# Designed miniproteins, single chains, continued (4): the designs that were tried, part 48

Each design is a single chain, and the fold is of that chain. pLDDT is the mean over its residues in the fold that is shown.

## One batch from the design tools (miniprotein)

Design m13652
Fold by ESMFold2-Fast:
Structure m13652 (fold): chain A 87 residues (1-87)
Amino acid sequence: SEEEKEALERMKKALEEGNYVEAVQIGLDYLIKHPDKAPIELNELMLEAIDKVTDKEALKAIYDRAIAENPELEKHPIVQKLKEKIE
């Protein structure tokens, strides 16, 4: 979809610029709107961003917001990886 393509392009740009928290936020925002979708490339980009994040407080804030908006996201494997990074 166009929204998926836009999200992927924005995530790639954020990763290139070293904005790892922003890359994770873009991925989470996409999953909130499309909870039944699990694009492989989105998960790969999110995993790379999660591994490179050093600001765990910022990461926790965007995680908490996403789970509050859609609690079912916690069941996604990539979201579980995000939770592991924060803990």
Scores: mean pLDDT 86

Design m13653
Fold by ESMFold2-Fast:
Structure m13653 (fold): chain A 92 residues (1-92)
Amino acid sequence: DLDQAAEYLSIPKSVISKIAPKMEEIVERYKPEAEKLYENKDYEGLRELVVRALEETKRLLLEAMEEAGVAEEQIEAFRKVFEEELRRQLAL
């Protein structure tokens, strides 16, 4: 549920509505490469691909929040939460 994800990440619903089609486009672009890596049991390459897709999603969210006039403090809070979650996932 995108609305629940927006609350978790402190993202306004208007920003989520604007970026939802672009996020679907990101998934569709990365899916064939992810499937190929999974078929080859290249889990390290798959991890790197997921990180790349998440970084692209982060950039898109930050741009959409800035365009929507979201407060700088809220944008920075999102950036810190996203980077903390990435570090946690990369440590495992």
Scores: mean pLDDT 73

Design m13654
Fold by ESMFold2-Fast:
Structure m13654 (fold): chain A 94 residues (1-94)
Amino acid sequence: MEEFKENAEKGKEMVGLMQALEALENKDTETIAQAGPELKKQIEFVKTVLSEEQKEFLREKRKELLAMERAGTPKEKIAEELAKYQKELEELVK
């Protein structure tokens, strides 16, 4: 139960980082300008803190996530994969 809840929370954070990177890479100035406080923090984090290796990791995992969503993968499976992605990203940071 706790592990399931933890995976859901980690998945939410990972999606936010992927969204922030995509907005920056696509030069989506409208999304960036209108970003709420949470997305703004993630945009700044991606822009100033993440290395190129970490950004490449997020790009590849974002691509995998989109493929899973398009294939109709269950939300539980997607949350599990996102939690794994966050753990891998944290290992790259440290």
Scores: mean pLDDT 73

Design m13655
Fold by ESMFold2-Fast:
Structure m13655 (fold): chain A 93 residues (1-93)
Amino acid sequence: SMKEELFRRLHEAVGRLQEALRKRDVEAIEEALKELIEIAEELAEDEEGKKLVKELEKAGKELIEAVREKDEEKLLEAVKRLEEVLKEIKERL
């Protein structure tokens, strides 16, 4: 089903993001975030879904900025925000 395919792609993209974060690979982080945003947009059928896409974009930008600045506190905050948004996206599947 379409939802099962989206769920699988979401898990794979999250895995790639975690690996990219471990390596501090900004380019790989950007690619994984782009995939996550595309999946979130596909799931955005209502106003709440559209808000989650915007929150994911904001969390992604903060994450990239934190990695580039080597700001550990900002990185931890951005990761927590991203995990919360991803949890809400999964709950809509």
Scores: mean pLDDT 83

Design m13656
Fold by ESMFold2-Fast:
Structure m13656 (fold): chain A 59 residues (1-59)
Amino acid sequence: SAAAKAAAREEIYRRSKELIAQGKPVEAAREAMRIGREAGLSEEEVEEEMVKAALDVLS
């Protein structure tokens, strides 16, 4: 559902931000891909949330 995809995008952003802040970008990518696949997100949608998380940690 659209709601499930929106929730998955928020989860990817939050988890990626947490893991990148801990110095674990590989774990962040693995988690984001898994969450995205389970929710039916495209690679682009997953990448958008990961990029947002990385920029927010580095800013």
Scores: mean pLDDT 86

Design m13657
Fold by ESMFold2-Fast:
Structure m13657 (fold): chain A 98 residues (1-98)
Amino acid sequence: SLEELVEKFVELARKIAALAKEAGKKTGNPLLTRNADALVELSEQAAEYLKKGDFDKALVLMTVTLGTATLIVRLTGDPEMEKLYEEMVKIAKEIIKL
């Protein structure tokens, strides 16, 4: 259960990052490419701390990951990214309940 939620959180972050990199290439906006790379790295760090049982550090990193995703969604206005972000928030809430 926790492992599946963690994997899905990282998968959703990677999907948003891929769309952000594509948008960044089309628009030439370096904020999209930089935040896409940060989103992947932060989500993987959050996953590592969740797997270690360090929930305090994981919560901080999940919060920063979601903040980074929010910025990407706002910069692009992409409804597909917004949908992925909403799923990511739902997964984060399920992890916090554990």
Scores: mean pLDDT 88

Design m13658
Fold by ESMFold2-Fast:
Structure m13658 (fold): chain A 74 residues (1-74)
Amino acid sequence: SAKLEKYLELAEEALKAKDSVALTKHLNEAFELVKPKIVSPEKFVALALERVAVLEEPTEENFKYFVETVRSFT
């Protein structure tokens, strides 16, 4: 979805800028957009843990895992 890609783009820019406030905001916007499409409790928990991993350790690798998982729900 165009909205998801925009939130992920803004989150990536925040990650590169080391802006934790903007990163948290845009990761949450992407998460909330895909949340109602997740029917599996296990997949919901996995995505929630990937989101926490990006916030605790904001690396390109952790962000990539989050991006791949949220895109899988679209």
Scores: mean pLDDT 85

Design m13659
Fold by ESMFold2-Fast:
Structure m13659 (fold): chain A 95 residues (1-95)
Amino acid sequence: PSVELVSESEVLGETLDSETHAEFDLLVNGKPLHFSGRTFGALATAEYQLEIARRLLEAGADLNPAVIAMTDEEAAERLAELKKKLEEMKKKLAE
């Protein structure tokens, strides 16, 4: 399947309490997909990364062979750790 990056944009917060967002538009097998989610600088949050991965799979995109080669246990452990980090960051931002 073909995946093409059509556009990307990032809205950077100017204050310590401001939210940063990244938006992407992709064509996956000729179908437009729009993504919008929270980032920290150039890094997508774990939640945003998971949403991107899930929707790409639903659209029939091929994943990196290294990701496919991971065991379900290894994948689940990595995702759980990323989610924990995201929740810690949310808690710190709320304080």
Scores: mean pLDDT 54

Design m13660
Fold by ESMFold2-Fast:
Structure m13660 (fold): chain A 100 residues (1-100)
Amino acid sequence: SKEEEIQKLKEEAAKLFEELLEAVENNDIEKFIEIVKKLQEVLRKLGELAEIPEEEINEYLSKLDEIIEKLKKGELSLEEAFQKIKEVVNEFMTKVDEKI
């Protein structure tokens, strides 16, 4: 069912956050970026299932790209990037929950 698919994607997102925290603890910027890209794919699927407009989904994904770009430029620490990613994803999950 749609509800079962949403639940599986939420569980996948939670696991990716555990992997992001591990990348922060290991100071592994490359791994952190790879995990955020996987998280973006999960969020796109969640947004589509929740019938969030594509333009709105893309706004959240673009915020994640901006955080990655700032991290690559040394404008954010891994810890700061992790907190900002968490904030963006929590806002997105609230939107998903309001639609279902």
Scores: mean pLDDT 89

Design m13661
Fold by ESMFold2-Fast:
Structure m13661 (fold): chain A 120 residues (1-120)
Amino acid sequence: SLEELLELKKLYDEFLEKVNEVVEELRSKFGTDQEVLERLRKVMDIISEGVSKLVEAFLNKKSVEEMKKILEETVEKLDAEKKEELAKGTEAGKAVAEAIERLKEILEEFAEKVIELNKK
């Protein structure tokens, strides 16, 4: 319905604001570090793909189980990127790993709200 689409848009706008805060904080500290920027781009691509799949699942009235699977697969990819960054043992790697954890929490909150909206 139009009401559900407006609620989804509100959730997505709130999600983007929170994501942008994390991205801008990392860029303010490491914006000249090409490796950090490349890793951030890869992380954002993973998030973008996961969000797109969740939104499409919502629009197609997919099951809660399918939507949870999309979230779990996206979180697994983000956890793999976080582990890779921590394994570097660098200050930049630690900062990217902390950003990934924050982005993961923001994504999980968004996904939970979208799944709950789909139950209504």
Scores: mean pLDDT 87

Design m13662
Fold by ESMFold2-Fast:
Structure m13662 (fold): chain A 66 residues (1-66)
Amino acid sequence: ADELIREYRRLMEEYRRVYERVRADPDDQDAIARLQELNEEIVRLQRELESLGVRPPDDLVFDFAR
């Protein structure tokens, strides 16, 4: 469980960094593709955490504003 929470934190941090890259350069196809891959990995890991009865920390929820 703790290892999965650590992985979740790492994925969320990478997601934020890649998101900032896309924000700086919206034409960066590699960053856009990576952002989509990270979103899928985060969703998968979140479901694994829920199956173990562990909730991801609320402070790590990414809220995409528009």
Scores: mean pLDDT 73

Design m13663
Fold by ESMFold2-Fast:
Structure m13663 (fold): chain A 110 residues (1-110)
Amino acid sequence: SEEVKETVKEAVKNMIEEIDKLYEKIKAELSEESREKVEKLQKEIHELLKKAEEEATVEAVKEAREKISKLLDEIAKIAEKEGRFDSAEEVKEFKKILEDAFDKLIELLE
């Protein structure tokens, strides 16, 4: 439905903005090599969110939640391997917030 499409579109816009803010916050603390890796993972997260927006189904939103959660775990591990434990904790806290936002979106669509 059009209402479902608009709801998912607005949620995706907000999630992309918040992910971009997280990257801006942590990128200065990362090496160039780790920054490049995180940028690739961020791009993959953007693509997963855009796919969920295009499909606009509960199933697509649930799939995006699962895959993006794993990608955020990878970003946290990259920061942790460089000894950037504060950045890793920020990513882990963001993951909890994003998962909650996905869960609320899923409830609105069901």
Scores: mean pLDDT 88

Design m13664
Fold by ESMFold2-Fast:
Structure m13664 (fold): chain A 72 residues (1-72)
Amino acid sequence: MVPSETIEALSSYFNRDLSQADNTTLTNLHIHLSSVKSIESDLANGVGDTTVLEIALALHKTAIEYELSQLP
């Protein structure tokens, strides 16, 4: 089960109520958001290949948009 703290953090970040979302959707959103934050940190600190990181960032953001589009 996704912790309530994680649900609250995701709901706050996306400015929408996710309390009724499926555990799978919540887990996917949490994983992709964590990846986005990690990649943005790497880009800010000059870690790794900028082109590869920008592509990965776009893919994770697209996955987040897809998950949010599956919500009622």
Scores: mean pLDDT 81

Design m13665
Fold by ESMFold2-Fast:
Order: structure tokens, then C-alpha cells, then sequence
Structure m13665 (fold): chain A 70 residues (1-70)
């Protein structure tokens, strides 16, 4: 996949994870995000796509962890 496709797919995964967090399922949202990010990384055919997945994944996990700390 291209880095652009990787970013778009990660944004969709993050959106779903944030929706789960809004329902009070923050731990489940983090688990979902980490699982789907790892899956996408294994599908990445280039280092650039893998880096894009990692960057977006870290941003989303950080936001979810900040919500959990509240």
C-alpha cells in the first residue's frame, strides 16, 4: 500500500477506536487500535507505508491514553 493509503486506513481505524472510547470502552478502543495497527504494518510493502501507520497509530493511542487518565 502507499503511505497515503496507509494514513487513510489508520484514520478510519482511529475514528472507530475514538467512537468506542466515547461509549466508555477506552481499554477496548486501545486494544482495537493496537491490533489493527499491527495488522496494517504486516500488510505494508514499503518502509514509508509502515512509518505512516506507526506515526498515526502512536498519535491515536496517545489521545486514547489521555482520555483514560481523566
Amino acid sequence: MTPEEARKRMEEIAKKAFEMAEQGKIDEAIEYLERESLRLVTEASTDEAAEAIGEKGREAVKELEEKKAE
Scores: mean pLDDT 78

Design m13666
Fold by ESMFold2-Fast:
Structure m13666 (fold): chain A 85 residues (1-85)
Amino acid sequence: MDEEIEQNRKLVDEANEAVKRAGDAYDLVVQAVKEGPEHVQLIREAAEVMYEAADIARQIPSLGFEYDVLLNGGAYAYGVAHQAE
């Protein structure tokens, strides 16, 4: 049981780190939108980071809400990149 708790703690830490990466990526999307459409590649990279974070959150049942938020964030970033083209 203690080993299972430790493993779940590591997964939660990984998910929290991924969520922080996704947050930083979202800030890059906001910045790139202000700076103009030439930053389309940065927005696409941000979407990939959010999708990676969502995949990690998907492995933890208690993070279902975070999974949905990260998927929506990635879809939003992808949509912004598409509109900028």
Scores: mean pLDDT 68

Design m13667
Fold by ESMFold2-Fast:
Structure m13667 (fold): chain A 97 residues (1-97)
Amino acid sequence: NINDLFKNKLEELGGLTAGEEAQVQALMKKYNLKADDENAVKLLVKLTGGTEQLEASLQSQVANKDNLGDVDLDAVETELKKGNYSIASGIYIRSKL
C-alpha cells in the first residue's frame, strides 16, 4: 500500500511539527484532498519545508492535471524505489487533484 509507505517514511523522519501539520490541513482543504491522501501530503510538506514552493509546484501540476489521468501508481512506486519520496508523493497528490 503506497499510503503505508508514505506513512512509514514520515514516521522514520520523526513526524511533523505543529507548523507543518497546519500546512498539511490548509493544503488538504484548498485542493479538496481526502483523508486517505493525508500521508502523502504530510510527507511532501516534511520533505519540501516550504509551503510557498510546494504550492507553486502543486498549482503548476493542477494546470496540467488532464495529462495525468488516474493515479500513476507505477510512476509513484518507481520513484519510491529510487528513494525519491518528494517526487513520489508529488506524483501521487497531482493524480488526486
Scores: mean pLDDT 72

Design m13668
Fold by ESMFold2-Fast:
Structure m13668 (fold): chain A 67 residues (1-67)
Amino acid sequence: AMVGSGKRLKEGIEGAYKLLQVGFKATGADVARLNEDVSGGDIAAIEEAVKRLEEGVPLEEILKELT
């Protein structure tokens, strides 16, 4: 369940986006280091968001789903 993890998930996705902007590949492990207490479900969701970012979906559209 993703209930109550929205803020942490949002911060993880924003971190992944910043890594992609500087030319690094964002991974669940990298995001877990940025976000303490990241669950396996949150990591999987961040990895799906990274895939969508790589496919050209804007960050704003991805974050809209967390609102």
Scores: mean pLDDT 63

Design m13669
Fold by ESMFold2-Fast:
Structure m13669 (fold): chain A 58 residues (1-58)
Amino acid sequence: GAAERAARRAAFAAHRAESLAALAAGGGPVGANGEVAREIGEKLREIGDEFQRELEEK
């Protein structure tokens, strides 16, 4: 059902954030990687909000 899709999407987002955080912590220049990971996280939230707004408007 809809709850299953929401849970899967949340789990996917959490997994992606964790992978990006691990990469930023373990590989290369932490400052640059951390900034990129934060920007990606912000973008993902913005996209999620836009998608929810689209669904509400329909």
Scores: mean pLDDT 68

Design m13670
Fold by ESMFold2-Fast:
Structure m13670 (fold): chain A 85 residues (1-85)
Amino acid sequence: SKENIQETLKKIDEILEKLKADPSPETRRKAVEEIVKLFKENPDFSEEDLKIVETLAKDIIDNNYSVEEIEVRFDILKTILEHKA
């Protein structure tokens, strides 16, 4: 539902703000795990959608991206979510 999508977007923003406050590798990994979990718990996402999310998550943890570079990946995830609304 549109309401579930809006709630998920809020949670994504909260995760990103936590990462900005503590950009440690540990916090980065936890942020990625929380995002993947949010998408997996949403019944509107197909296996193909989840594969895209998991690929982006793996890219973030495998590469030492800056907070700004992670924000770009999060914006892609938010765009995917909004298109389901």
Scores: mean pLDDT 75

Design m13671
Fold by ESMFold2-Fast:
Structure m13671 (fold): chain A 81 residues (1-81)
Amino acid sequence: SLEEEALRLETEAAVLLIEASVLALYSEDPEKKKKLLELADRAAELANELARKREEGTITEEDLREARERIEELKKEIKEL
């Protein structure tokens, strides 16, 4: 269902938030730390958007496609740091 897929993507975004936050906490490079915190904020925003739309029953196939692309971009940017 759309709600189950939204919950899965919300969970993936929440995991990326935790990952980026932990990496930022242990980073000695202030520039890398700043970028990781920005990525953590983007992951949190995505998780909150998905949770809200899921709760409201307004989630769409387009929302899920966009969320998947945003998750892939976040994973790539975290890996490249």
Scores: mean pLDDT 90

Design m13672
Fold by ESMFold2-Fast:
Structure m13672 (fold): chain A 71 residues (1-71)
Amino acid sequence: SAMEELIRELLLERGVPEEALPLGIRDIRAFLSTLTPEDLALSDEELRALLRSRGAGELMVEVVLELLKRL
């Protein structure tokens, strides 16, 4: 899908190796699925804090935020 190709590109740009991409894509999609409409109305800083509180590392936080800017 176009979303999975975008996630792949964003992960590769951040140094994730090809072998780790399937798990990285899965994890990014999992974090996206936890976001409510109320969460999507948060500022970038509030959304970063929310994602970190849900166990996302810095790489995951930045990829999720970049995806939301392009959706």
Scores: mean pLDDT 85

Design m13673
Fold by ESMFold2-Fast:
Structure m13673 (fold): chain A 68 residues (1-68)
Amino acid sequence: TPLERIEAALDEAGALLRADPAPTPEQVALVIEMARLAAEARDASEAEQRRLLAEIEALLARLRALAA
């Protein structure tokens, strides 16, 4: 489901931050924004959850680029 994919994305983001001994303010801000969107998705329609998932996946892609 979209919510399961959002949760998986947050788990990956958290793991990327924990693997970094000194995460940057940008990395922290990306994870905070992902968590905010995930919280918004809990009370949203399935169509809105899919839109929020796309936004979260874009933020995760940026976080992955910074972690590489």
Scores: mean pLDDT 84

Design m13674
Fold by ESMFold2-Fast:
Structure m13674 (fold): chain A 75 residues (1-75)
Amino acid sequence: TELIQRAAEEAYRETSALLEENKHLSPKDLIDLAEASRPALRETLRKRFPELSDSQIDLAVRFGIARAVQEALSA
């Protein structure tokens, strides 16, 4: 649904900003940083998208983080 896409875009934007601020880190450290942010990001999305189930929030977070990490490592 459109809500899952919006949640994934928000997860992507938040993670991309975090990784851009830390672009001097190694690929492994960037991945570790993105994963470390996952619990806080899940909580933020649950509050902003209360209509989405926990599994839909998890999917959006997973997609957003994966996209941001792929983009950072491909540069």
Scores: mean pLDDT 85

Design m13675
Fold by ESMFold2-Fast:
Structure m13675 (fold): chain A 92 residues (1-92)
Amino acid sequence: KKKEEIEKLAKKALEILKKTPSASQKSIEVVENPTEENIPLIEALVLGAEMEEILKSLPPEEARKIVEEKEKEFLEKYKPIAEEAYKKLEEE
C-alpha cells in the first residue's frame, strides 16, 4: 500500500475514534501506528463508521441489508489476517 493512502486512512480513523465514546485505547494505539499489518483493522474502523451513517440515513430494513452485505464482503477479504492477529494475541 502507498504511504499516502495509509496516512489518509489513519487520520480518518483517528478522527472517527475521537468522536466515538466507546472507542478502546487499543484501537487508538493501532491507528497511531499505521503499519501495513494494521490496515485491515483501520479499514474496519472506517467501515464501521460508514455503516453507522447508512443506518442513520436509510430506512432500517434497507440499511440492514446494505450493512450485512458490506460486512460480509469485508470479512471475506480480511478473515485470514484477522485469524492470524487473534492467534498472536492469544500467544502473548
Scores: mean pLDDT 68

Design m13676
Fold by ESMFold2-Fast:
Structure m13676 (fold): chain A 95 residues (1-95)
Amino acid sequence: MFPDTSGLSQEAQVQLGELLIYTDDRMGDLYSRVGDLTPEQVRQLGQEIIDDVQRRADELMSTLDDAQAQVVRQETDLIIGRIQRLIDTLVSQKS
């Protein structure tokens, strides 16, 4: 679920929103290709998405105060958890 972003500046809210859209687009691309991928390729591409999302979130957090950075960290943890669960599900469906 999207966190309460009322503590974020308008600029930070826009940047967090862009990160969420970017993440959704990358996961959508992975999902559309999953039928043509091996379980190992799904894990590799999923980890690359997680690493890229974490890097982008770290860059955003470095521009924010501690309170705003905590909100971004909480949302990033939820996003990464969601990606990991989807990867595990997709891999478990392949044999």
Scores: mean pLDDT 81

Design m13677
Fold by ESMFold2-Fast:
Structure m13677 (fold): chain A 73 residues (1-73)
Amino acid sequence: AEEFIAEAEATLERHARQLIAAGASPEEAEAMLRMTRGVLIIEARKLGEDAPRVVAAIEEATDRQIAAIRAAA
């Protein structure tokens, strides 16, 4: 579960950086990060009893990346 959270957080951070580097607007970056969040949540549901905690961590990590993009705009 912890390893999955760490990889998911790293994936969201990497995607945020790639979107900014590509010249995405804050709105475009937010939409793409929400799509990545959705895929990660689907995978997290396979973790059984750990799924709710992992989902919450993914949602928090996504919100942090979106907030950082908005603050930088």
Scores: mean pLDDT 83

Design m13678
Fold by ESMFold2-Fast:
Structure m13678 (fold): chain A 74 residues (1-74)
Amino acid sequence: SKVDELFKEAQEAIERVLAVAKHENWSKEEAERMFNVIKNYFIEKAKKMGLSEEDIKELNTRIDELIKQALEEL
């Protein structure tokens, strides 16, 4: 699905930023700000691609859970 494709791209972006955050010893606050920039980018991309409100809510929820898990690694 398009939601799965966008989620995979968001996951890859968050994983790259998490690796940088770990290497550079970022604070949780710094990492969280960058993760939210990524989230906002993919939500806006989904809207521009014409995804339904339901699909956008699903993507938002999945990215929020991913960010929560990433922050627990810091």
Scores: mean pLDDT 90

Design m13679
Fold by ESMFold2-Fast:
Structure m13679 (fold): chain A 82 residues (1-82)
Amino acid sequence: SAAQQREASRLLIELGSLASLTRIGVKMNLLTKEQIEERIKKMEELMEQVRSLYDLLTPQQQKQADTALKDAERFIEELKKL
């Protein structure tokens, strides 16, 4: 539905924003280990919400979700090495 497609777009924006703010926070040494772990958990929760809506998305939105999910997954692996 249009509402589910809007929700997916909102979730993708939230995921991208959280990842960007987390990257800045890490580079500026502003985040504790516990805060980094909480950011990882929140990103994983957003990724699961996007995946739950995946089959309801347009092909264009699915391509956007694929890119965003892969980028977030790589970033989480980077964060886990800290």
Scores: mean pLDDT 88

Design m13680
Fold by ESMFold2-Fast:
Structure m13680 (fold): chain A 96 residues (1-96)
Amino acid sequence: SPAEALIKETRERRQKASEELKKVFDEMANKIAKETGNYEEEKARMEQLYEDALKNAGEWAKVYKEIGEKLKADPELREVGEFYIKIGEALADIGA
């Protein structure tokens, strides 16, 4: 039925977005860890943020995008800001 097809498409889209979101958090943890030397702590922190973001994806999408744009205003934080924007985009897809 059309309803079953839409439900399947929505689940597949959300699964893909969740996987993409996890990759962005993993990449961010790796980059921060290179500067701090605390890979395990940064990874654990990012895993917690990932889980929290999934619980309220639509609201967190807005927050991550806003933080990312503010961080991009600082040239030293531009790359981190781009990660926050990618997180926000993936969360928006999950929340849709």
Scores: mean pLDDT 77

Design m13681
Fold by ESMFold2-Fast:
Structure m13681 (fold): chain A 80 residues (1-80)
Amino acid sequence: VEEVKERLIKLLEELKKIAPESTHPAIDAAIEFIRKSGSERGALEIAREALEYVIKKLPKDSEAYKKAKEELERIEKELE
């Protein structure tokens, strides 16, 4: 559980470095919700929701969009 939380938090922190400042409050909120999550599945679902939100705000031709899409696909596979 803790390992998954740390991985997701690092992923969101890295995305925050390349994402528009307008998305930062949503990313920060997701990180806090992941820290408070009582389950691995809950943490993954919070990360999925945050990535879906950020992806909608990113230019489709940006490196941030590509990275966020790849990470979302990975999380969705883990939620299967």
Scores: mean pLDDT 80

Design m13682
Fold by ESMFold2-Fast:
Structure m13682 (fold): chain A 68 residues (1-68)
Amino acid sequence: MEELKDEIAKLAGPILKKATPEQRERIVELLVKIMDKGEEYARKAIEVLKKHTDPDELIKELEKLLSE
């Protein structure tokens, strides 16, 4: 789990840097909630982060993942 959290942080870093403060807060909130659901969801979040580098697109995909 710790290794998955580190990978998520590394992938999210560049996206958060170009995001607005509101987008950054929402992305962090969604990632924390997804990671709290367990290792399987953390791995799914990593795949989403690899495919979606736009903050708005990322928020939409993470919200969809969290609703599953």
Scores: mean pLDDT 82

Design m13683
Fold by ESMFold2-Fast:
Structure m13683 (fold): chain A 93 residues (1-93)
Amino acid sequence: MERRVELARRAAAEILASKIPDLEQYFAFLKEVEKEIPRPPLSEFDPELEQRLNEAIRTILKEGLPDEKVARLLAEAFGIDEETVRRIIEELK
């Protein structure tokens, strides 16, 4: 289980760092991550993934999605507390 979570975390971070140009592809990716692998625990969240999460938030916000929807989807995909994601969104404004 832990190895699958780590591989998915790295794949997610790499994809997010590449700045996904297509919003639908990004949401399809999040749905697959949620379905195929267990949500990574918050206690194992790493700073590199957090930086890439910030980049993903900036990209999604440019599409005009509500902050709450963005926070929920990213929190579910990466096992991060939704309130923490909301704080990151506020800091990026």
Scores: mean pLDDT 57

Design m13684
Fold by ESMFold2-Fast:
Structure m13684 (fold): chain A 62 residues (1-62)
Amino acid sequence: MAEEEKAIEILKTSTDPKELREALLVLNTISISEEAKKEVKELYENSDNPLTKEALKGASFL
């Protein structure tokens, strides 16, 4: 899904807390694929960015 792919790309590349929160909100409100859930979980586990980790704590699908 194009919205899913775009939101995950923002989570991987953005350092803006607003963009990170909006991307996570999109992922929380849509039905995402199992592949997307795995990518987000891997990003959470491997990220050294505290802003990304804080945003991903709100993920309802993790």
Scores: mean pLDDT 73

Design m13685
Fold by ESMFold2-Fast:
Structure m13685 (fold): chain A 111 residues (1-111)
Amino acid sequence: GAENAEKRASELEKQGKYKEAGDIYYDLGLALRDVDPERAARFYERSAEFYKKAGDWKKAGEFYHLAGDAYEQAGDRERAAHFYRKSAEFYLQAGDVEKAEEFRKRAEELA
């Protein structure tokens, strides 16, 4: 269950294993993506935060993008736009200018 997975992620975070902690939240998000997209979005956001702590800007951008998609599926256009903007920032920091422009435009279209 999610509680056991979150406890394991917390222990990995205490050990500085941020990518492994992020992967646990990513798996939780994937399990819920078609069942509870709003909850899936929160788990993808947690994955992005952990990959950000690990300095993996590309993966942080990917997970913020997944959070945006999941919030859009849940009907939360305002949160979707917020996370598409975050995704664009991290893709730009990773040197992926094309994806940064794509997600910046997606965020603008939701305003």
Scores: mean pLDDT 90

